# Designed miniproteins, single chains, continued (5): the designs that were tried, part 78

Each design is a single chain, and the fold is of that chain. pLDDT is the mean over its residues in the fold that is shown.

## One batch from the design tools (miniprotein)

Design m18859
Fold by ESMFold2-Fast:
Structure m18859 (fold): chain A 57 residues (1-57)
Amino acid sequence: PSKEVLDLDIQSSLYRMESAVHELIASRPSLSEEQKEEELKKAKEAREKADELERKA
């Protein structure tokens, strides 16, 4: 149904935003290398989730 497709599109968009936020945090010069890697990992996971939801829509 169209509501399910809309819900998937909204969730995908939110995960894309989450990925962008983590990439922004990772760009901060005060972060340690370990913290930067953790944030980039979170960004990648959010991006992958967004892609998954887009495929299901």
Scores: mean pLDDT 79

Design m18860
Fold by ESMFold2-Fast:
Structure m18860 (fold): chain A 61 residues (1-61)
Amino acid sequence: GMVKETLSALVEAADLEQARRMGERAKEGLERDGYKVLSVEVEQVGPGQYRLTITVEKPAA
């Protein structure tokens, strides 16, 4: 079966577009590792600082 999980990461980027590209790269990496990525969200938490919130499904252990 699959288990739904939410991952969070703090990243530094010059602008929202760079932070979104970082989220896209994280999605590609997770999919390569066998996760199914359901959503990627980007939130500015400070000047040049963004939180990536990624919801995934992974195989049950």
Scores: mean pLDDT 81

Design m18861
Fold by ESMFold2-Fast:
Structure m18861 (fold): chain A 68 residues (1-68)
Amino acid sequence: AAAAEARAGALGEEHRQRTVPLIVKLVNERLKEKGIDKKITSTQEALDLLTDDEIVEVNREVAKELAA
């Protein structure tokens, strides 16, 4: 149980550490392309500034980067 919880926690934290900075980076690039002079620092701000289609695109790009 403890080993499984440690593994799940490590995988979740590693995935989050890789995913969150990449989302922030890609969203900031999208905002720059749109001419928006605002940089986000959290994924929650991305949800407020991007369309659903743009969020799907960013998530797909994140998945590709994580698979590489």
Scores: mean pLDDT 70

Design m18862
Fold by ESMFold2-Fast:
Structure m18862 (fold): chain A 69 residues (1-69)
Amino acid sequence: SALDYYKKGLEYLLEGKYDEAKEAFLQAIKLDPSLKEQIVSDLNELKKVVTDPGEKEQIDKIIEVINKE
């Protein structure tokens, strides 16, 4: 399901697997386009608690790709 891909994306993100996280989020949005706004919102909230600038940059790149879909 779309939610299974969203959960998988969050798991990959926690593991630092940014490309796999991006692909999982894109699959979630492909299956349920209504999740796009929620995923972007959740990733922006995550950026507020992440302290490493490199991790923030990777999350920003994922958000940028999602917004281009």
Scores: mean pLDDT 84

Design m18863
Fold by ESMFold2-Fast:
Structure m18863 (fold): chain A 83 residues (1-83)
Amino acid sequence: EERRQALRERIEKVKAEVDKLIKTAEENGIFDSKLASKIVAAYLAIIAAEWALDQGDFETAERYIKVAEELVKEAKKLLEELS
């Protein structure tokens, strides 16, 4: 189904963004509690989105994907400020 595929693609994209944030922080020796908190929160939102998608709850999945996307955006901005 089109909606399910689109949501899966968004989940994979935001997971890749989280992985990149972690790698960039590690490579630059950045150990900031605020950054870590945003990354952890984004990861939990991704898990919730994956679970909701598996249950066929597309509205809940989309809501958590949006939360994860915003947290990643905030984490990227914070990482730039810390670099």
Scores: mean pLDDT 85

Design m18864
Fold by ESMFold2-Fast:
Structure m18864 (fold): chain A 75 residues (1-75)
Amino acid sequence: MDEEELQREVDEALAIIAAALSMKYNPEAKESAQATLDAIRAGDLDAARKHAEEMRKKGDEVSADIVLRLLDRLE
């Protein structure tokens, strides 16, 4: 695999893991975290960013910041 391709796959996996952990441990952010995870899986990075910002507003700033930083690296 290309190293850049491998890094993108790792960053996507880490973003999915961060969103999934938010769903499990932050019930108020669960809907936004699920939407973020679904958007990442669909390859819709713009939708993923929008939903990650909603995770932040719902009180999961840590997972939202991790997801947003990883999404920035995927562009």
Scores: mean pLDDT 77

Design m18865
Fold by ESMFold2-Fast:
Structure m18865 (fold): chain A 60 residues (1-60)
Amino acid sequence: MREEIEEALELAKKAKNAGDIASEIGHILRAIALALESGDEELLEEVKKRAKEVMNAPVV
């Protein structure tokens, strides 16, 4: 589960840098959904924070 979340967040960062907004959003939603399915509230809060960091990062 955590490894799949890490993969989704990395794919979201790559999509953002490529200008693919739809894929960025899709990967972020996948990461959040996986965290919700885990039932781990601490993990969910971490994933929410990291998703915000991806969305707020400057495009390179």
Scores: mean pLDDT 78

Design m18866
Fold by ESMFold2-Fast:
Structure m18866 (fold): chain A 85 residues (1-85)
Amino acid sequence: SHMKKEEEERLKELKDEVNRLIAEAGSLVRKQMKENDGKDLEKGLELIADALRLIGLQWEVENTTDIEALERIKAEVERLIERLK
């Protein structure tokens, strides 16, 4: 099925919102990596895993047309941001 223009605009707005949250999470991961500076290897590995997960989530956002998938990704990124603050 083809999406209507109004549905496509709503999808685009949600993707833009989730991409802004991914950018915020990525900035927090980079800040934590810099502050860690090899001091805690376990924390460093967790931050690398977080960075890789954000890359995967960004790819999912770019390639999905599913509103429920975007809401799931949004919730996951919001939890990550809260953990990194």
Scores: mean pLDDT 86

Design m18867
Fold by ESMFold2-Fast:
Structure m18867 (fold): chain A 73 residues (1-73)
Amino acid sequence: EERKKLVEELKELAEKDPRKALVRIIEAADEGLLSPEEVYELTLLALLRDPSVTKEGAETFAENLKRAVEEAQ
């Protein structure tokens, strides 16, 4: 339940403040609060909201972070 609430809060934050959302996603991932799939989706969403980030860069970063979470779990 708390995990689903966190995911929804991070989605809302990604729409309002993508940079702050990315920091929170990384913190939550490091704490083991997100699945690799959730990390990928949330990171991609936050990065794609930032106009300075390319689609290719966003996908690569999200994939790398997902793999790091998979290795940690």
Scores: mean pLDDT 78

Design m18868
Fold by ESMFold2-Fast:
Structure m18868 (fold): chain A 89 residues (1-89)
Amino acid sequence: SMMEERKKLELEARLGLLRMQLSVLKLEASKLPEEAKEKVEPLLKEAERKLEEAERAIREGDLEKAEEKLKEAERLLKEAAKLIEEAKA
């Protein structure tokens, strides 16, 4: 349907934005002290896994699952970003 095609494009755009955010956070995390890296890197790896799951769900046409996985990735990336900023302070 036209509504599903539009939702798919919206989810693909959101996936792209979250992947860019993940790349930026990975670069920032690489500059942190080892103690901070140990806390941040698992969150970034889990976020990456959720983004891969979202991409598969989009490809399979499971848009509800894709949205769920993108929301989970967003939460993990926000948590990682918070820890990175705390480590810089």
Scores: mean pLDDT 89

Design m18869
Fold by ESMFold2-Fast:
Structure m18869 (fold): chain A 68 residues (1-68)
Amino acid sequence: SGAEKLRELAEEVNADPDFEAELVGDDTLVITQKGDILKLIGLALRVIGDYPDLEVSIEGNTLTVRAK
């Protein structure tokens, strides 16, 4: 399910000290990065490739991933 994919992604992202991932409800993952927008863009592209059924958006220094 989308919720299971978001949980797995949150665990992977939280293993990297440059990122902080927070699950909001059961359908949304919010990822914040430290200072470098290119790292966030790189992560967003990887998520699009690995989880094509998840919706991705970037606003400022925050990446939001939602289950469809």
Scores: mean pLDDT 80

Design m18870
Fold by ESMFold2-Fast:
Structure m18870 (fold): chain A 99 residues (1-99)
Amino acid sequence: GAELDALRALTPEQRAELNAVRREVLKFIDEHFDEFAEALGIREFARSHGVEVTLAAFSTAVMLLLTFSPEGIREVAEAAEKLGKTDLAQKLRALADRM
């Protein structure tokens, strides 16, 4: 769909930058899974629907947000900033501004 078309539209340089940011986000999720899931509201959503949030499912959801739109990237950036990861938040916002 539109998500795959957006991925194909990225230059090699933009794709490399996105992959670098994805690696930083995955590391942050591994280290701060519970806090990151709550900051994005995913854990509350899962609780209200009787679903367990696994690290794998959460990582997949975040990677989809980073892929779909500049708005999705900015939502992840705001969650990172709320958790005190200002450098990561700035990198995510810079990436969104270039897309």
Scores: mean pLDDT 67

Design m18871
Fold by ESMFold2-Fast:
Structure m18871 (fold): chain A 62 residues (1-62)
Amino acid sequence: MAEEYLKKGSEAFRQGDLETAIKYFEKAIEIDPSNSVAWLALARAYQAAGDLEKAQEAARKA
């Protein structure tokens, strides 16, 4: 479950679809909140989207 959302989020991020990437990474975190990879992926997506405050918060939770 979480791995599938991480993969979909990473593909969306690679295609430049940051909104979809963030949505999938959030779903991965909802399934496994202890998954540091998902938190780091979310932080990178927020950073790319220009939301540095949310990026820093997500990175802190990783």
Scores: mean pLDDT 82

Design m18872
Fold by ESMFold2-Fast:
Order: structure tokens, then C-alpha cells, then sequence
Structure m18872 (fold): chain A 84 residues (1-84)
């Protein structure tokens, strides 16, 4: 099992909102948890390979943004990764 976590900031009604994304990866599924300030926690288990790949990419992007990488550099880094 691999655990990927990322934290970033998104805009909601013009206000910076902190978002935390956690992906718990198993061989056949990913359990995704999204926590945002002022919003209900979203939890979903995805089993489709394309959905798992998107969840992993999103977690990596959020982590790079949280580390202070520019949005373009973070996006390029994630896009250079092979699909799941």
C-alpha cells in the first residue's frame, strides 16, 4: 500500500481555501480523501485504472504546489509521469 498526500490552496468565492488530498493506493484501487476548509470531507474509492491514475496525479500536483512550486512547473512534472 502506498500513501500519497498533498496540500494546496484553491480559490472558492474569491477566498484562498486550503485543500488536503490523501490517496491510499492498493494494487486494485485508490481510496481518495479530500478535505477543504468550510466544505464537507469527500471520500471515494475508485477502482477504474484511469480514475486511479488521475487521483495519483492530483495528489502529486497538490504536493508540489504545497512545496512552493509554480503551477506550471508542478503541472509539467505531473504530466511527464507515465500513466498508471
Amino acid sequence: MEVLEGEGVTSYNGEPTRVRLRVELTPDSAHVTVEAEGAPTVEETVTDPAAIAQAVAAARLARLLGEGRSPLEALKAVQALPPL
Scores: mean pLDDT 68

Design m18873
Fold by ESMFold2-Fast:
Structure m18873 (fold): chain A 69 residues (1-69)
Amino acid sequence: MPSEEAKKYFEEGKKLLGEGKFEEAIEYYEKAIKADPNYAEAYKLLGEVYKLLGKEEEAKKYLEKAKEL
């Protein structure tokens, strides 16, 4: 299971994503993976948000990382 710190950042990121605040959601997902580098769900959602923003290189990087975990 992800650390409590990583989970807290991940939940804040999901809340921001629900509000359409994509750049802020990215910041919180990045904080989640920094707190827990094996947090597959955080990498997956970070990649999905980058894809929504048209940042295909970043999206591919994070989605591939999520598949490794």
Scores: mean pLDDT 83

Design m18874
Fold by ESMFold2-Fast:
Structure m18874 (fold): chain A 66 residues (1-66)
Amino acid sequence: MKYRVTLSGDEETREKIVEELKADPNVKVEQLSENEYLVTLSGDVAKQIGIVLRLIGDPNVEVTLV
């Protein structure tokens, strides 16, 4: 599945979120703009759901299915 992720907050907050996503080999992150990223999830469906729920629970993250 592919998600558009918009990050808010300061640079440190945004960098931390991006690095946590990139640490997972089943997550592909592509930068679209200064605060927008395309996130592609693969592998285990339960893990994919867990990542999405974590992102939507973060007040500095907006998630849209593409």
Scores: mean pLDDT 81

Design m18875
Fold by ESMFold2-Fast:
Structure m18875 (fold): chain A 81 residues (1-81)
Amino acid sequence: IDVQALIDNAEPVASVEELNARIASAKTFPQAFRVGDNLYVLTYKKDAAEIAKQMVELGYELVAVLAGSNKDTLTLVFRKK
């Protein structure tokens, strides 16, 4: 997974409410969104650990893990250190 491409192509979203709508309607994974200073990465659960590892190597910290679009996905919340 190219996490730098996820960062570079992350779609800015104006609010957490809009983010929740994007997550609920998502059909492709992974996807990344920016809300303020936070980067939200919607991913399959099986890929979450590898994405988190690569994000930490790029200088991000994992601040939260939230529900994804369905039982097989998660939303990882990162912030740049």
Scores: mean pLDDT 85

Design m18876
Fold by ESMFold2-Fast:
Structure m18876 (fold): chain A 72 residues (1-72)
Amino acid sequence: DRGRQLLDEVTRLMQQAVDNATSPDSDRVWAQAQRAAGDAINELIAAGDTATAQEIGDVTGRAYREARERRA
C-alpha cells in the first residue's frame, strides 16, 4: 500500500525533526521532513488518496507545533 508507506515514512521523518528541534541541525532535518511530506501529499492527491494525504498533513501540523514549542 503506497499510501501507508508514505504515511509511515513521513511520520518517521517528522518524529526525527521533532527530536532534533533544538539541535544545530534542526533546520536541515526539518527541511528534509517538510519536502518529503509535501511530495507525499502531492503524490497521494494525484492518486485520489485524499484521506491519507490529510493524515500526513495532520502529522506534519502536530510536528510543527511541537518542534516550535521546544525551540521557544
Scores: mean pLDDT 86

Design m18877
Fold by ESMFold2-Fast:
Parts: sequence; C-alpha cells; structure tokens
Structure m18877 (fold): chain A 78 residues (1-78)
Amino acid sequence: MSDEALEQIRSAVRVVGLRLGLSKAQAQAIADAVVAAARAGASPEELARLTVDGLRAAGADVPAGLEAALTRYFAGLA
C-alpha cells in the first residue's frame, strides 16, 4: 500500500472518530492502530472491523452501515 493510501486511511479514521464525539487522542490512537494493521497487510474488511471495534471500545455510538462503508472506502485505496 502507498504512503498516500496510508495517509488517507489515517485521515478517514481520525475524521470519523471526531465526528462520533471522540477526543483527538482517542481518534488518533484508533487511526494509528488501523494504519499499523494496513502496513502489516490487513484486508479492507479487517481494517473496517478494527476501526468500528476501536470506536465502540472508546464509547462511540457506531452508525449502522459504517463498517460496510469503511470496507468499500479502504478497498478503493488498496
């Protein structure tokens, strides 16, 4: 995966976390974990699941369909 794609993943995860009411630090921690998984070759489905699991663990109310939307977005970057 390109450095540009990794930056797009980081930005998307941070923006989603912030929009769901997480702090900057919480959103950044989830983004860092997702980018690390992407560097390790995780699939778009694994990256989306890791993102929504991280959001839920941080106390965010995850909208229905977010995991599917993130899977499609990450697949387009791969």
Scores: mean pLDDT 86

Design m18878
Fold by ESMFold2-Fast:
Structure m18878 (fold): chain A 66 residues (1-66)
Amino acid sequence: SADEELAALEAEWRARLAAARSEADVAAIQAEMGARIAEAYARDPELAVRLAEVAARLHAEALARL
């Protein structure tokens, strides 16, 4: 389901961003999040919007930890 995909991706992205040690690491993960959101948008625009909101929040949290 979309909810299961959202939960799985949020957990994956949170773990990867928690391991990031530089702005370059965060930028690389952000690019991967963007690519996944673009893929999701092609098949499920509502899921893509929810993924973008999660990605934006996690990105901000990651930068605050550096």
Scores: mean pLDDT 87

Design m18879
Fold by ESMFold2-Fast:
Structure m18879 (fold): chain A 83 residues (1-83)
Amino acid sequence: MKEEAVEKIVEIVKGTALLASKKGPAIKPVVEKFAQELAKVLGLSEDDAKAFTDALLKTTSLSKEEAEKLAEEIGEKIRKHAE
């Protein structure tokens, strides 16, 4: 059950990163709020929550390929945090 929840969150992060890359800077406020809420769900510390939010916001300025790579890195960190 916990493992399935982590994988669903990773899928949501990947989808959000790709959408943010496509829409660009115009959706930064939406991505920021989403990242902050997701960080709360994950139980991240204040410093980790800030790093997570900043990483997702960065995807609004990245190409599709760069956003996909960053989303994989974020997903791996989420999996390790859930261990």
Scores: mean pLDDT 79

Design m18880
Fold by ESMFold2-Fast:
Structure m18880 (fold): chain A 69 residues (1-69)
Amino acid sequence: MAEEEARKYLEQAKEAAKAGDFDTAVNLAIKAASLTTDPERKSYIHKAVNALLKGDAEKAVEYLEKAIE
């Protein structure tokens, strides 16, 4: 199921962000965005990617947690 797969990638992206692997976190978050049909989840994923690109790991993790919910 696409939403379960998206959630799995978001959890992996959160782990990568916590580890400081922003490149992997961005890639996983983008993959999750391509799988989900939930507009709220997509919005939080985009906010997380923007935070990762700015090097803000704490903000990125916050948005990824909201996207997982």
Scores: mean pLDDT 84

Design m18881
Fold by ESMFold2-Fast:
Structure m18881 (fold): chain A 61 residues (1-61)
Amino acid sequence: SMMEELEELLKQTGEALRNNDLEKVEELLKQIKELRAKSTGELKQYLDLQAKIIEQEIKKM
């Protein structure tokens, strides 16, 4: 399901951020943005916020 896909993406993103793995974070951010593109309502807003947070973390790497 879309929720299972989202949970896995967020888990992997958290792991990549903790490991300072920039390439993996950028790959996962692309997948989150793709999921956002097919999302609506509160889920889309949540994914917009997550993408923004990840982009700010990338700038600090």
Scores: mean pLDDT 84

Design m18882
Fold by ESMFold2-Fast:
Structure m18882 (fold): chain A 89 residues (1-89)
Amino acid sequence: LISELQRLFDQSDPEEQARLEAFRKELKDRIVRTLSNSDDLIKAVEELIEELRKKREEAREKGDDVLAALYDVFIKALEEQLTALRAKE
């Protein structure tokens, strides 16, 4: 986690921390499952980025800054992976 996201997580109450950990695990498992079962890895990553961007916007609209920051971290990681995949032969 980035230092700012880690600070927000550490400042959260135990209930919020549990929610964020459960969400992080579910999102990670979903990403791994989606990529592992795809014959078109680039397309799968592109579609996942689009879905996460929509979820990030929903979180921002609800004022859930921590959840929005968590989505942003995953989106950036996937964008870096997409760039690497497109750079390969």
Scores: mean pLDDT 73

Design m18883
Fold by ESMFold2-Fast:
Structure m18883 (fold): chain A 64 residues (1-64)
Amino acid sequence: MGKDVAIELLTSYLLSEGKLQELADFYKERIKEDPNDSKAWKELGEILEKLGKLEEAQKYYEKA
């Protein structure tokens, strides 16, 4: 059930890839300014996971 959900998921994934890459860059800059910002580490980890960069995501989750 949910052919529409599958199509929406694919469309969201394509759109999310573009904006997630921008968001990842934003949070990387935040971490450079404040390495103790656990929120930024967690957000970056989640973004990288969605981008398929699981190794990088795990590394940032460890810092959060």
Scores: mean pLDDT 71

Design m18884
Fold by ESMFold2-Fast:
Structure m18884 (fold): chain A 69 residues (1-69)
Amino acid sequence: SSSREELLRLIGRILREIGEILQLELELERAKKEGASEEEIKKLEEELKRAKERLEKAIKEFRELEKEL
């Protein structure tokens, strides 16, 4: 069914966004340890913020679709 296919796509998107968040957190930690510029650190923090917002949106869409099951 289309709902099942959408559910599986949302789960895949959630897992991918979690992976991106973990990678960005590791990059940010490394940048801070290696004395990266304030500008580079802020750029990574903004990328991490956007990734977390995408994850929240995907989780919200998952919760809304779950109610239709």
Scores: mean pLDDT 85

Design m18886
Fold by ESMFold2-Fast:
Structure m18886 (fold): chain A 62 residues (1-62)
Amino acid sequence: MEETERHLRELLERTGDEEVVEAVRRSVEDRLAAGFPAPDRKELETMATVVRLGRAESEARR
């Protein structure tokens, strides 16, 4: 839990993209509510990449 919060803060500092970090935070909360383990740093980075790709696809689809 505390480690996940630290990694999310690091993502925000690195990307400057509050929208992406907020989406990742929501996904983490959903996973924890479903009883899954907290994502590690590498998983959080992967989730952020997936969110960014999803945003790019949504923009391209129109």
Scores: mean pLDDT 75

Design m18887
Fold by ESMFold2-Fast:
Structure m18887 (fold): chain A 57 residues (1-57)
Amino acid sequence: GSSMERKKKEIKEQIDKLKEEKNLVGLEAALREAQEAGWPEIVEYVKEKIEEVKKEA
């Protein structure tokens, strides 16, 4: 895949790890990075994980 496809995959893996750690601050940082990068699919993915963590808190 392209460098961008690889980076998107790595970010999703980091998001999954942050969600397992219940690291809301880390998830919010990942959301900002995805928004700045212009990756709407990752923005939606992170938002879903943030809501899941908030429901568990």
Scores: mean pLDDT 80

Design m18888
Fold by ESMFold2-Fast:
Structure m18888 (fold): chain A 77 residues (1-77)
Amino acid sequence: SEELLKKLKEFYEELEKAAKARLEGKEEEAEKYRKKAIEILKEMSPEELTEEQEEEIEKLVESYIKALETLLKKEKE
């Protein structure tokens, strides 16, 4: 749906902002964007999440941010 695509775009934008903030040493801003990405991903879930599933989402978001940091570092060659 169009709404799902919009949420995916917002999710990606928050991940990218978090990765960029970390690379700039802006820890507080990075944490803010990381938390926003987690909330967007939770909102996209069709079912109520367990605490264990929420922890898995947090780990997934962290993995994506780290992957983006690696990609952004390569772009700065």
Scores: mean pLDDT 80

Design m18889
Fold by ESMFold2-Fast:
Structure m18889 (fold): chain A 90 residues (1-90)
Amino acid sequence: MEEAREALALLREAAATLPPRDPSARLSPQVEKEVQELKEKARKAIEEGDLLTAARYAVEAGRLAAQAGATALAGEILDETIRGIVKAAA
């Protein structure tokens, strides 16, 4: 319960601080690879019940995507992870 609450707080704060969308933004192949690896680690952590670790990986993936201008992708990663944690914690 407490871990899920902390994880959700981290994800919601990250989502609230995302920069405005840049429709012309695209990820470099290296950044796209790092984002996908972090997203996969977050998904695996949810499956293992490590909700705080999942939140940390998702926040890092979102940060990398947002820094590259892919704010929509960053928002999707954070929202998907929030939904996964809520479902796992229920």
Scores: mean pLDDT 79

Design m18890
Fold by ESMFold2-Fast:
Structure m18890 (fold): chain A 56 residues (1-56)
Amino acid sequence: SAEGRAQAVQDLVDAGERLFAQGKYAEAARLYAGALALDPDNERARALLAEAQAKA
């Protein structure tokens, strides 16, 4: 469902942010990329992915 997909995107972004805060940039980037695969127009996930990749 669209609602279930939105929740999955939010969960991936939240998990990615926790990993990013721990310095696990490559793992965070993987989760942000997963969020973008589910929601390609997600500006937040796109920005976070770019930042995590730059720090990995």
Scores: mean pLDDT 88

Design m18891
Fold by ESMFold2-Fast:
Structure m18891 (fold): chain A 55 residues (1-55)
Amino acid sequence: MKATEEDIPKVAEEMAQVLGKPKEEVERILTEILKENPNATLSQVKFAAAHKLLS
């Protein structure tokens, strides 16, 4: 399933709550990953964002 910009706010809110990070920071990272990888799946974008946020 291909990730879209419309998915970012919802996914950012969910990940922010799970990871204990600010939604704004999670949303920024998700947006950067999607811009660098426009064909990435939603799962790939979420995995990469979680890795950056937990590193």
Scores: mean pLDDT 78

Design m18892
Fold by ESMFold2-Fast:
Structure m18892 (fold): chain A 67 residues (1-67)
Amino acid sequence: SLVSEEEREALFARQVEELERRLDELYERGELTEEEYAAAREVLAAAREGFEKALELARRLHQERVA
């Protein structure tokens, strides 16, 4: 079955949250520098925004295809 739009948003939110948690763990363990950690957090913030826009585009394209 195809995943619904709401389910896709929930999955992306969980994935980003999990990645944020993993980054925090790596930083606390000293495996990331402060600079690397800050850069990775900025990339995740941009990715979250990008994924929201990608879902919007996917919905739009789907509606155009079935119209």
Scores: mean pLDDT 74

Design m18893
Fold by ESMFold2-Fast:
Structure m18893 (fold): chain A 58 residues (1-58)
Amino acid sequence: SVILDVLKHDYGLSDEELEELKELVETKSREEVIEYLMKKYGLSREQAEGAYEAILLS
């Protein structure tokens, strides 16, 4: 996924952080995860929505 590649290379997303995000997707609402991604990585809402979908599909 292009957006996961951007998060890894431009925002420093580690494999450990990706696993934590997968757990958040399973335990938190879509809105809570989107807001978390926006706050932690400074993503726009549209970018955070794309990242959420990419994490779900990974």
Scores: mean pLDDT 79

Design m18894
Fold by ESMFold2-Fast:
Structure m18894 (fold): chain A 70 residues (1-70)
Amino acid sequence: SELEKLKKELEELEKEIERLQKELDEAEARFKETKSKEDLERMMELGALLVGKAAEKVSLKKEIKKLEES
């Protein structure tokens, strides 16, 4: 069913967000030590990816809720 597919996509997305958050935390720790432009750019890239994934998660949750209420 469509609902089952969306729930699986949400689970996969939540796992990806968890991995990206861990990578961001590690990148932040690295930047604090190095203060390099490369480490700053890595942090900014990971932050932007997380914002995008968080928005995608909100959209998926809304679609799942709509289907469950039908």
Scores: mean pLDDT 86

Design m18895
Fold by ESMFold2-Fast:
Structure m18895 (fold): chain A 85 residues (1-85)
Amino acid sequence: SLREKTLEEIEKLVKDLEEKGKEAVKKNPKNALKDLDELYEEYKKKGLEWMKKAALEHGAADQEHLELFEKRLEEIYKKLKKEAE
């Protein structure tokens, strides 16, 4: 379903942030906190733009999907920041 596609995109974006965030910490530990902040803002914007389009075109995304995305993205971001400290 279109709602399942929204959940898959949320999972993909969260996983991409985790993978890129881990690489940023490994590649440049001195700038890791700044790099993680930039990645978090990038992925938050990307996900919000995708969900807004899905909601407008198909009703495939709603407030619950947005809240799920924001929570999962923030959890990964906080975990990565703790690893970078």
Scores: mean pLDDT 81

Design m18896
Fold by ESMFold2-Fast:
Structure m18896 (fold): chain A 101 residues (1-101)
Amino acid sequence: EDFERLLELLRRLLKAAGFSDGQIESFIKLVEGARTSEEPDIYLALIEILAVTAGLPAAVRDHLLRFVEAVKNGDYEEAFKHLAEAARLLGQTEIAEEAEK
């Protein structure tokens, strides 16, 4: 339930940040891999490469990596917090407010 809501807000944020549909789906699959894999650090590294390639600012990348680490650990409260901070840094106030509910 919380994970599906996190993915919905993440898709909205990445689209607002200028990601293509293909980049969004790749990012989502990497987040799902980080959550379910026995080697999640590989997925974290690939997410960082994708975020750098997409031109995201360092502060936004830091919050998105912490978001993925929180998802990996099952800490959805922390995941929503980092998603909200990334959204605020990108000027996406409505997404940030939805993540804080």
Scores: mean pLDDT 81

